# Ledger of designs, part 72: designed miniproteins, single chains

Each design is a single chain, and the fold is of that chain. pLDDT is the mean over its residues in the fold that is shown.

## One batch from the design tools (miniprotein)

Design m2663
Fold by ESMFold2-Fast:
Structure m2663 (fold): chain A 61 residues (1-61)
Amino acid sequence: GASDIQARIAQLEAEIAALEREIAELQKLPDTRANILRITGLRLRIIGLRFEIDLLKEKLK
């Protein structure tokens, strides 16, 4: 039901917030290729999670 979808959205938003905090910590490190690739990978994961949230929000309309 809608409450289950809202709970899943909240869980995904919490995961995005955790990934954004991880990116912020990595941005304090030197701009090595390895660190840039790690940040890029985390940003791609956030894009995927935001896409899942958008799909779930469409089900609530």
Scores: mean pLDDT 87

Design m2664
Fold by ESMFold2-Fast:
Structure m2664 (fold): chain A 73 residues (1-73)
Amino acid sequence: SAVDEAIAALNAGDYARAAEHFYRAYKETTDPAVREALKANIEDVLSRAQAAGDQPGVEAAREALKKIEEDEK
């Protein structure tokens, strides 16, 4: 699943792939509670990427959160 792929990427320190897979999971669900949890996971990925100095991870997580924010309007 997209969530399993995101967790595997996160455990490997691949924050860009983790953000992309969590965002894919977000797009595939209609459950508001699951969407909020996935958004929180992407926010966590952003924080970890920033701490690691992983610029591609920061950019991927920010892009995902921007798309989510726009979809919530």
Scores: mean pLDDT 86

Design m2665
Fold by ESMFold2-Fast:
Structure m2665 (fold): chain A 60 residues (1-60)
Amino acid sequence: LPDPEGLERARKRIEEVLKKSNDEKGRKIYELIQKMEEALKNGDFEKARKYAEEIRKLLE
């Protein structure tokens, strides 16, 4: 569907821009996103939430 696919594409583009904006922060954000995804796959929602908070702190 155009709208849902467009939203997902926009989200991925924003994440890519954030990664490229700061080499150090971008790399750390990328690693945290990967760890958050792994935690979600393992059903560890508490860890996933903590990784999301770390990403937020890097963006502040």
Scores: mean pLDDT 69

Design m2667
Fold by ESMFold2-Fast:
Structure m2667 (fold): chain A 97 residues (1-97)
Amino acid sequence: MSKEELLKIGIQAQFLILTGLVELDMKDYEGAARAFEGAADLAEQLAPYSPHAKIAAENFRKAAELARQGKFDEAKKYAVEGLKHLNRAGEEIEAAA
């Protein structure tokens, strides 16, 4: 996969997390869960290129689980933590020779 394709996947995952956070604030817990699961699937595609992408995916899957349980504050915490790891993964992919 090209560097440009990997970075595009990362950007798509970021937009899904932002969408999920908005849906979480609107109390659309099922919509939020689907957005977080979509972001996790995209982050898993980056896992061979950064260990931070794997951690991001795990955090996004936990955020989806918590969103479905109506645990909005905990879901938001895991989504934000995953986003930090996803950003780190993007930096490592961009820096790779």
Scores: mean pLDDT 88

Design m2668
Fold by ESMFold2-Fast:
Order: C-alpha cells, then sequence, then structure tokens
Structure m2668 (fold): chain A 80 residues (1-80)
C-alpha cells in the first residue's frame, strides 16, 4: 500500500462520513459524524507519514482511526 493509496482511501472515508452527517436528523449524531470525519482525516495524514517510516505517526493514526470508528458507531446507535 502506497502513501497515495492511503490518502485516497481516507479521503473517501471522510467524504462518506460527511455525507452521512448531512443526512443525519439528530444534531448529536451529526456532530459525532463530523468529529469522526475530522479524526479520520487526521489519521489518513498520519498514515501517509507512517508509510515513510514514522512509527510514532503510525501509532497515533491507529488510535485516531479507532476513535473515529467508535464515534461513527455511537452516531448510528443514536439514529436507531
Amino acid sequence: MTAEEIREGFERAVEALLERAKLAKDPEARRLLEEAAELARRAGELLVRAAEGDEEARREALRLAAEAEELALRAREIEE
């Protein structure tokens, strides 16, 4: 997986989260999805650096990606 492939993958994930946020009827769910999108965007930037050998960036990226996933799941639970 190249830095370019990582960047494109996370850009698509951020777009999907923001699209879900626009369709969210609950303000709290929308806020959580927007926050998840921001964390995913930052994780993608850090994973590009990790691909260049930055081990600390890799650890931080995985932490942010996990946090974004948890927020997206919480937003889904609110909308149910």
Scores: mean pLDDT 81

Design m2669
Fold by ESMFold2-Fast:
Structure m2669 (fold): chain A 119 residues (1-119)
Amino acid sequence: MAAQEAAVEMALKLATSDAVKAAIAKAKANPKREMAYADGVYASVLPAQELLTADGRPYRLAAVVASSDDGTAVVGVGYEQDGRLGARAVRVGAGTRETLEENAGPFLRLSGVGNTPAA
């Protein structure tokens, strides 16, 4: 999915450690709700999902989140709307997991990324 690939690419461009890159690559190979773990980094990749904007226009959204035990994180988002592809990524500074959820929460909620148990 083009949105998923764009999200992964942007997240990898901001990733500064081999551990973060390895976790993202592992998560990309298995894009489910399960978090991949590599060397103190947790990563999750969600495939593109079709969503509606507040005004009812369809778009596709994919997300990548990689969070380190030191509280730093990289969040990548890819989106497709009306045949246009866009992507953004952001680095979250050092903090707690609560800090990550606060700063990345909108992307995590939109993509369904998080510690939600999939039984």
Scores: mean pLDDT 63

Design m2670
Fold by ESMFold2-Fast:
Structure m2670 (fold): chain A 68 residues (1-68)
Amino acid sequence: RAKAAIEYLLVAAENFSPEEVAALLERNRENLLKLGVPEEVIDAVLAAAKAGDKEGAIAILRKALEEL
């Protein structure tokens, strides 16, 4: 389930604006944690999204998928 959630976030990061990704992460943080997405991954992607760093957010999510 964590892997599927991160795959969804990766698609979102590729297709939405950084602002939309940040809003999605903030709104769904508790649900992502319950699905087993690591807190450090959520926080790192959120930080990249708030900085407008689309490539950084995508790189973090890809690495997280490899480590699951």
Scores: mean pLDDT 81

Design m2671
Fold by ESMFold2-Fast:
Structure m2671 (fold): chain A 68 residues (1-68)
Amino acid sequence: DMQALVDLYRELVELAKKLPSTPQIVVESLEELVKRAEELLNEPDPEEALRKLMELLKESIKELVEKE
């Protein structure tokens, strides 16, 4: 369920917001990734949408680790 993956993504962003050391620019970047993931739910090819959602999840994890 692609919606469940997007919901998990949002939950990870909310957790990042609650971390006192998370820079605002990282939070904004993660929120943009969630927005991009929601756009992909409108992708007519469900396989392509799932592939892109997994790529966005990987980027989200990287952003949580990087402080840039």
Scores: mean pLDDT 70

Design m2672
Fold by ESMFold2-Fast:
Structure m2672 (fold): chain A 59 residues (1-59)
Amino acid sequence: SLSEQGRKLLEEGIKAYLEGNLDEAIAKLRQAERLYREAGDEAGAARVQTLIAHVEAQK
């Protein structure tokens, strides 16, 4: 499902963040946000948006 694909991209984004790859993390998280929105999971998309903002603030 789109929600499952979104979750996988969220996990990949978090992994990239932990590895210090901030640009890759943001790219993966933005893809996850879009998939959650397409799936109608507005709460999931909003949570990912908050994570993106926190990662961007660290650049």
Scores: mean pLDDT 85

Design m2673
Fold by ESMFold2-Fast:
Formats: sequence, C-alpha cells, structure tokens
Structure m2673 (fold): chain A 72 residues (1-72)
Amino acid sequence: LEEELEKAKKEVEADPENEEAWARLAYLSAKLGDNEEAIEYAKKAAENLVKKYGKEYEKAAKEFVEQFEKAV
C-alpha cells in the first residue's frame, strides 16, 4: 500500500496532468485514513479529467470527489 502510494506520487511529479495517478493517490490515501489528503487528490484527479477529456465529464468528476467527502 505504502509502496503503491510512493509510486503514484512519483507519477504525479513526473506528469502533474495524469488524472489516473491522482485518482490512485486519492484511493490509497483514503485506505490509509488520510481523508483530507484523499479529497484533495480526488479534486486534482477530477480537474485534470475534465481538462483532458472535456466538460462532459464534469458530472462524473464531481461524483468522484463526493465519494471521498462522504467517507468521513
């Protein structure tokens, strides 16, 4: 888990627009109980998803972030 977290962090450092790497950081941080970090990473994943694939993904991006916000 921690090793996967480190790999995902390296991926976002190399490519800050990689929405998949930000999404993995969100899931891994949530599993570790770092809910605040998970929400921030989920927001980064959501904004990069919309930037890369277009506004039609705004609803899916919002719902993705809400999953982590409700996990408190």
Scores: mean pLDDT 78

Design m2674
Fold by ESMFold2-Fast:
Structure m2674 (fold): chain A 61 residues (1-61)
Amino acid sequence: SEEELWREVERALAEMQLAVDKIAGKEITDEYIEEREKWLREQGFSEEVIEHYRKLAEEMK
């Protein structure tokens, strides 16, 4: 469905943002993760995608 495709796009965007930040030398700290989660919520990302992002970011520390 379009909703499932959009969810996958949101997930890919969140993963890409994390990868870009890490490549750019950004330190992945708890504070940084919390700031990104807040930003993702403000952009309208789903809580499922935000939770997925959090787990990936924790692994990339």
Scores: mean pLDDT 77

Design m2675
Fold by ESMFold2-Fast:
Structure m2675 (fold): chain A 108 residues (1-108)
Amino acid sequence: DIEKKAKELAENLEKATKLYLSNEELDEEFSEAMKKAAELTNELLKTLSPFEVWKLVAEAAGDKEAAEYFELAAKTKDVEAVKKALEILLKNGRGVPLVEIEKLKLNK
């Protein structure tokens, strides 16, 4: 049921990203989407590496090119492959990795 969890994770991250970008007050709906995304990410990370989780999320979102770059990153540990995958997802308007990028910015 890894594929179903990855799809649900992609859907919650996209929902959270759309709510965040709408410039509306971050309400309970945003908080629930982020909470569900965190729970699903933690469950997937019990058996998968971070790059494998992101590959499955990209595939569930329909971004095959981004998924291929995450697979390359998993094999090569190349940071540039991760960057390329994130740029592709951002340009395609999926926004899934945008939420993770914003989390990283908030921790700085």
Scores: mean pLDDT 69

Design m2676
Fold by ESMFold2-Fast:
Structure m2676 (fold): chain A 80 residues (1-80)
Amino acid sequence: REELIEKALEYLNKAGTRARLAGDDELVELASRAAKAAKEGDLETAIEYTERALKRAKELGDEQTAKLLEEALKALKEAI
């Protein structure tokens, strides 16, 4: 479980860094909130924010950030 949460946090951090470099403050905020929830053990909230971040990345056509968020989401769902 801890390994899955750590893996999710790595992917969320990478997605957040890409969003910061792209100037997408909304995606940065969503990824940051997901990471905070995951660190606190609130996996339901972490999943909700990760899904919202993923939807935004897909709508913007950022396939690389979307892939990172899909991996984070998979790890979070496996951690439940």
Scores: mean pLDDT 85

Design m2677
Fold by ESMFold2-Fast:
Structure m2677 (fold): chain A 60 residues (1-60)
Amino acid sequence: GVAEAREKLDALSEEELAAAARLGGTTPEQARQGALKTAEVFGADYAVEAVRAAARVALG
């Protein structure tokens, strides 16, 4: 549910959200809102992994 998605997304660090946002050309808040929408459609685990994958690309 939405509460589970929020809890799992809260496990993301500010650095991971900021890095993913930079890669996507968005703000960290927009990246967080996008991840919540992704979690509603594809599940929270998919949304978390997508943000972390983007952060790894941006930080590597």
Scores: mean pLDDT 79

Design m2678
Fold by ESMFold2-Fast:
Structure m2678 (fold): chain A 80 residues (1-80)
Amino acid sequence: GAEQARRLGEEGIRVAKEGKELKEEGKKENDGIKYASGGVLVIAGSSLGLIAYRQGLKSGDEEAVKLGLEAMKLAGAELL
């Protein structure tokens, strides 16, 4: 349902932001484990965003599409 797709998009945004923050903290502290852990969270956020985006397209839920794209955009900026 649309609610699940929106929840996944919201979670994807949250996880991608946490990953970005953790990655930046690891970089500032010269902590490779923290940096790598942040990278894993960014990838997880992107995956959740992709699921939300695809489910939104299938159901015609514009909010789910928007949230999924936002999660993928946040994650993509960190992976490129």
Scores: mean pLDDT 82

Design m2679
Fold by ESMFold2-Fast:
Structure m2679 (fold): chain A 86 residues (1-86)
Amino acid sequence: MEKKKLEELLKRIDEVVEELERAVAEGAPREEIEELIERLEELIREADKAMEAIKESEPEFASKAATKIVGARLLRMAIRVDLELA
């Protein structure tokens, strides 16, 4: 089920976002933060594909998923910029 696959991907995104926020707050090594960013990027790519696949059948859920994916992208970009400036 395409919707279930997207739900699982969104849950994984939430988990990685929490890990990333904790790592940043705790001052984890740059290498660990970069690894979490790469994992988040992969999940975002998979979620985008799953979202496009359900756009016709589940437009409301796809819209909610798009909002979460955008949030994850913005967080990733902000942390990446901070790392490159450090």
Scores: mean pLDDT 82

Design m2680
Fold by ESMFold2-Fast:
Structure m2680 (fold): chain A 97 residues (1-97)
Amino acid sequence: MKISKEEFELEVKLALAVMQLHIARLAPEVTPEDLRFVLDTVEEVLKLAKKYNDKKGIELALEIAQEVRTLAQESGDEEIVERANKLIEEAKKALEK
């Protein structure tokens, strides 16, 4: 199946977010920088998924943001928790269409 360049970019970014989260979870110590990097990718995925009405992409962005929030809560990083909460709210609102 031939997909558009934009759909390909969305899929690549989504795969990167999943891989980044997995690597962060395997690290001996999860750093705030690791979690910010995942959230940066999730934010881009969410923007593209909303633009193309990709419900599955929005659902996956939501799932990754929820996982990052949990890790940030465990590390006590309130800035990352707040950012993850904002992305979670945006994703949930997009799914209520």
Scores: mean pLDDT 78

Design m2681
Fold by ESMFold2-Fast:
Structure m2681 (fold): chain A 74 residues (1-74)
Amino acid sequence: SELDKLMQELREALENKDYVKAREIIKKIMELKGFKPNDGLIDRLVDLALRALEGAESEEEKQEVIDTFVNTVK
C-alpha cells in the first residue's frame, strides 16, 4: 500500500514536471524496497525522465514515458 502510494505520487510529480519531488519519491521507493539510496543513480534516473519527457511531442508519448519510468522504478 505504501509502495502503491509512492508510485502514484511519482506519476503525479512527473506529470507536473516536479523533478525535485520525483527525486525525493524515488529515494523513498528505494529505501522502502530495502536498497541504499544512491544520489548519483537517482540524479541520473531523474535526468533521463526529464530528457524523455522534453522529447515527447504528444500527450500519448508523455504518458508512455511516465508509465515506463514508474514501472522501471517499481
Scores: mean pLDDT 83

Design m2682
Fold by ESMFold2-Fast:
Structure m2682 (fold): chain A 62 residues (1-62)
Amino acid sequence: SRAEELEREAQREIERASRAAQAGDWETMREHLERARELVRELAELLGVSPREVEERVHAAL
């Protein structure tokens, strides 16, 4: 489903941000975190819930 796709994409972006942070690449980390926030916002709109609720769900799955 679209929701499952958005959730997986958000998780991948967070993982990429974590790897960039471990490498000390703060610019790349910021870019991936911004993409993750956009995906979380879109997923929240799709599900009719708050972005905070989606963030908790995405982080719990990592």
Scores: mean pLDDT 83

Design m2683
Fold by ESMFold2-Fast:
Structure m2683 (fold): chain A 63 residues (1-63)
Amino acid sequence: SKQQELLARARELALEAGRAFVEGDYKKAAELLREAADLLESTGTPDARRGAQELRAVADELE
């Protein structure tokens, strides 16, 4: 489904953010987490919206 595609892409972005974080690129990690959060919100589910808020909170702490 389209929701499964959005969730898969959000997961890929979150993994890329993790790699950027390990490499010390906190700005890139924050940007990737915000992109993942936007995709999660696009699913429209309550669980995904909560996940998006959590990712944005983490991104804010990295800056």
Scores: mean pLDDT 86

Design m2684
Fold by ESMFold2-Fast:
Structure m2684 (fold): chain A 74 residues (1-74)
Amino acid sequence: SAARDAQIAAAADAILALAEDPQNAEAARTVEALGRVLPAEVVALAQAVAMNPGTKELTEENRARLAAAAEAAK
């Protein structure tokens, strides 16, 4: 759904922001909130960032890769 796709994009942005700055309280709150709604997708996105540091950049290509990783985790 469009709502789910938007939440996955928001989770990817927040996880990338936390990977860049672990002190980012706004990003941490976003990850916590979305982790309650989409726990499997948030875990998959966090693992994708941890295993492939090159995906930390907030580009359209990196967001698409993270979204694909979340879909594969289903």
Scores: mean pLDDT 71

Design m2685
Fold by ESMFold2-Fast:
Structure m2685 (fold): chain A 92 residues (1-92)
Amino acid sequence: EKIELTPLEKAVLETLAYLRSATAAEIAERLGVSQSTVSETLKRLAEKGLVEIDKETNEYRLTEKGKKVLLEEVAKDPNALESVKDALKGEQ
């Protein structure tokens, strides 16, 4: 199934790539949007299999599918590509 991302969904995925894991509150602060808006966006992304939640910390992270979808989306935006590549390469 072809996954299309809204600008907010893309921004949430990029934030998670940069931070590696984050709560909805941390993402909301980073993006300057309400925590409820971020929580709704994260639920949609989890339904698509693009993010997962650690129930002990309430932190979200990208799935392998989420990383792939984000790489395809940032390839369309030259300004985002380098920062997201550096974040994804941060695994040693």
Scores: mean pLDDT 75

Design m2686
Fold by ESMFold2-Fast:
Structure m2686 (fold): chain A 88 residues (1-88)
Amino acid sequence: ASGVRPLTPEEMELLKEVKEILDEAVARGEISPEQAANYYTAIALLMVAGDFEGAAGLLEDIAKQLSPELAEKFREVAERFRELHRRA
């Protein structure tokens, strides 16, 4: 094994949604492409570590930097990460 836990299909879908929201924030000029890449990498690392509570908290922190519309989308994803933590 390469030392990385494989993500489930559900976890992969959540990570895809995170990427789509970050890409939209970049397209709107709310964050830089470098910030989006760093945020995505940090969330992905937390997910492969099984730290869904940490991932949810990071999404809430990032949401504070975004427009209300994108912040709301991130809060929705954060709640789904908390549900994964509770179901683990």
Scores: mean pLDDT 82

Design m2687
Fold by ESMFold2-Fast:
Structure m2687 (fold): chain A 66 residues (1-66)
Amino acid sequence: EEIDRDVEFALLLIRYAISKLAKDYEEAVKTAEEGLKFVRENNGSEEDIKIFEDALKEAKKQLEEA
């Protein structure tokens, strides 16, 4: 269970990073929102929640500035 959770967490972070590198901020926002939902629903730590909160904030800012 924890291994599967850690894998999903890592995949969400990788998808976010790829979207950001591609400058696809619309997908980056969606991935960060999915990641935040995932960590909240799977009893993620405050640090894990903050990672996706910060990612979402950054992606939304970049999307607004585009």
Scores: mean pLDDT 80

Design m2689
Fold by ESMFold2-Fast:
Parts: C-alpha cells; sequence; structure tokens
Structure m2689 (fold): chain A 60 residues (1-60)
C-alpha cells in the first residue's frame, strides 16, 4: 500500500540505505505528491519531496 511504501522510504532514509531509497522512490512514481502529503506529517512530506527530486534529477 502507499502508506507502507512511504513508511519504508522514511525508514530507509533515516538508516542511510541509498539503494533502498532509490527502489522505493521508483515504486512511488505512480503516486502524486498530493496523495503522499495526505498520509504523512509536513516534515515527512518535505523529506519525501527532496528524496523524489534528488533521485529524479540525479544530483546524488
Amino acid sequence: SLSELVEELIKAAQQGDGEKVRELVKKLEPYSDEEIASLVSENQFNLIKLLRRFVREKEA
């Protein structure tokens, strides 16, 4: 589910698991930022937005 994917992404980011972060960002591709924002805190949403942009723009 979307909720499980965002929880795993936050956990992977906190643990520094860059490979898992990339995998989960790809799995979240079909979902809009607005859909994700409805399920997480503002701070978590800001982190997810940064991770999605970072993976997409390859500024890693």
Scores: mean pLDDT 78

Design m2690
Fold by ESMFold2-Fast:
Structure m2690 (fold): chain A 93 residues (1-93)
Amino acid sequence: AMPSLDEILAALDAVRAELAATLESEELRAVLDQLAAALKDILTEAVDRKLPKEEAKAIARAAIEAMARRHDIPEAVKEAALAAVEALIDAHL
């Protein structure tokens, strides 16, 4: 079955929750929630506009990289977020 937008967003929420569990800082968890909201908008637009997977990945990567630089997100968390979102896009778009 073709994944619905709801299934894609649920998968993103699961990734967010898993990453949040690795963070000791409430501040970093709030940043992760902001990033998840931005990624939901990106994925919603990608599905609506039928964007190529590589374009959707590039937009998502740019958002993750920008947020990581602004908020001093640990490199391991940034790399995990990048890998998880790219895998999600590959699986569902």
Scores: mean pLDDT 79

Design m2691
Fold by ESMFold2-Fast:
Structure m2691 (fold): chain A 70 residues (1-70)
Amino acid sequence: GREALERAEEARRRMEEALKEMRRAAEAGDKEALLRAIGETLRAIGEGVEAYLEARKEGLGEEAAEILSR
């Protein structure tokens, strides 16, 4: 129920934060920070996929997909 959708919201938030950090690092020309931020972005995407799969098991796949695709 609520927990699956809360996980989707958290995954979306982490993806947005990671993407912002990736852009910031790229603009600063910091290669080490950029590579770290890319890794964090990929991890956040993976967390989003897991949140979607968990929500889908509870019949909340469409709601989770809408959250993650914002």
Scores: mean pLDDT 82

Design m2692
Fold by ESMFold2-Fast:
Structure m2692 (fold): chain A 88 residues (1-88)
Amino acid sequence: MEKEKEAKKLIEEADKLLREAFNAYQRGDTEKAIELLEKAVELYKKAFELSDNPEIRARLLETEALLAQLKGDIDKAVELQNEAFKLR
């Protein structure tokens, strides 16, 4: 299925960006980490639109939670983490 292959590629690219974001954050580059996480969120959103499954949704919510945390929105981060936990 073309949509399934497309979703898989988007997830793989988003996973790479998520790893790069974590590495940037560990180096103290919060601005770069935020940029990479925003790109990862967009790719996970596209993947979720193509393949409606709980694992993709959980990854999207977890990534949005990390982004919210780095932007200082702790309440939103906690809410998104709790939503992701319910899907696992």
Scores: mean pLDDT 83

Design m2693
Fold by ESMFold2-Fast:
Structure m2693 (fold): chain A 61 residues (1-61)
Amino acid sequence: MVEELIELTRVLAKLRKEALSKGVPQEDIDRLIREATRRFLLGEVSVEQVEEEMRKRIEAL
């Protein structure tokens, strides 16, 4: 769990930088990260799925 949380944090930091570079508002990025983190902690998604879903959502904005 701890190792997976560290990997998730790294992925989310990378995605945050990407979204900010595209001009996505910080509040929207924070919401997406919060939702992804919650789903990961509930065991609904893997780190890889979080990365894919977040990229798609950022591209849709």
Scores: mean pLDDT 79

Design m2694
Fold by ESMFold2-Fast:
Structure m2694 (fold): chain A 60 residues (1-60)
Amino acid sequence: AFTFTFSFSNAAKAQAVASKVKSLYPEASVTVDGTTLTVTTNLDPEKAIALALTLIGESL
């Protein structure tokens, strides 16, 4: 399992990214707490890397 935690500039951005992650990876467990997004998933390493890159890109 892989767990990723990212902070965004505002709660609306965190919610938008959470919705996007749920759409692309419906099997992932996604939690939003204010501006912080936590995603837990049991993907193959290549897919986990793709998810991490997506989260990093959205946090910028």
Scores: mean pLDDT 76

Design m2695
Fold by ESMFold2-Fast:
Structure m2695 (fold): chain A 116 residues (1-116)
Amino acid sequence: MEEKEALRRGAQAAREFAETFEKYASLVRDPDKAKEAIEGAIEAARRLATEFEKFAQVSRDPGLFQAMADFARAFAEKLREALEKGDYDKAVEILQTAADAARGFADRLEELAESL
């Protein structure tokens, strides 16, 4: 994959996951959906980590992709802990933080792609 294409695809993936995390944050506010929403968000975060590890393998600058993969895994663990404690307010905070981080990462990847 051309480096510019890899960065742009990574940015698109990060934006799509930001939207996914925002949707899960809204679902967690519904008590009937909260547990399933957090479980879905944990799975989404693990998929994001795996996807960015693949981008890290083909990128000439793997650092940002690896950092996002590491962040996504740490994020999945924080969500799992919130779920185990029944702390749904904390789960919403974690999901909002991840959505903001994913958008920031997407913006950075797009900036790097434009510089190439």
Scores: mean pLDDT 82

Design m2696
Fold by ESMFold2-Fast:
Structure m2696 (fold): chain A 80 residues (1-80)
Amino acid sequence: SHMEEIVERVEKAISDKLRELASKTDLSPEEKRKLLREHIIELAEKYGLEKLLEAVKKLPEDASTLEILVTVGAVLEELR
């Protein structure tokens, strides 16, 4: 479906961003989390994924990378 194609594109874009951030040894864990969160928000806005946008905005400011990814994964599975 069209939504499945969007979900796959979003998952790929998040994976690509994670690989990019993992290669940057000069960034702190806090900076990496902020950049990952901002990237997910941009993707949610670009593809009109309101449920994903709401879920990410509800996460605590200090949410770990794992907490962000688990939350995002759960929402994207619901959208399939």
Scores: mean pLDDT 87

Design m2697
Fold by ESMFold2-Fast:
Structure m2697 (fold): chain A 63 residues (1-63)
Amino acid sequence: MQKKVEELLKKTFEEIERLIKEGKWDEANRLVLRAFLELQKLGLSPREAANLVHKVAVEAKKK
């Protein structure tokens, strides 16, 4: 995984986990969408970006 992608996913995971624990699901969903767009800017296809963001969101929900 590219260093910038790894850093973005780690930061996104931490923020989503925090928002979900605070009950801010709408903010968490907005952050997931933002990460999806940023991953595409880093050169990932929409499908690749969606798969990575979905994986991060699922792991954040598991606590």
Scores: mean pLDDT 77

Design m2698
Fold by ESMFold2-Fast:
Structure m2698 (fold): chain A 42 residues (1-42)
Amino acid sequence: EEVKKEAEREKKRIDSIGSGENARKYFDELQRERRRRAAAAR
């Protein structure tokens, strides 16, 4: 699925940003968005 590839990219971007604390919130939000997207795309 394309979502998997995009999730991996975002993960690296978070690390590049260098915001460990923000990474937790962003990761959770990304997880939700990813699930929503996957369901919609099916």
Scores: mean pLDDT 69

Design m2699
Fold by ESMFold2-Fast:
Structure m2699 (fold): chain A 58 residues (1-58)
Amino acid sequence: MTEADAVALIMRETGLSREQAEELVRLAREGTSPAELARRFGISVRQASGIVRLVASL
């Protein structure tokens, strides 16, 4: 799976814009916690945790 595929999936699951999804992937790669990602992007901690695991597999 490519980073572009991950961004597209995040947009579908969360309703975030492409730019927000790209920033979320960047912050997840930098080690930002799921709780902080959830707060910053207005998504659930469960969604943020799933995204962190997804990004770690890239």
Scores: mean pLDDT 83

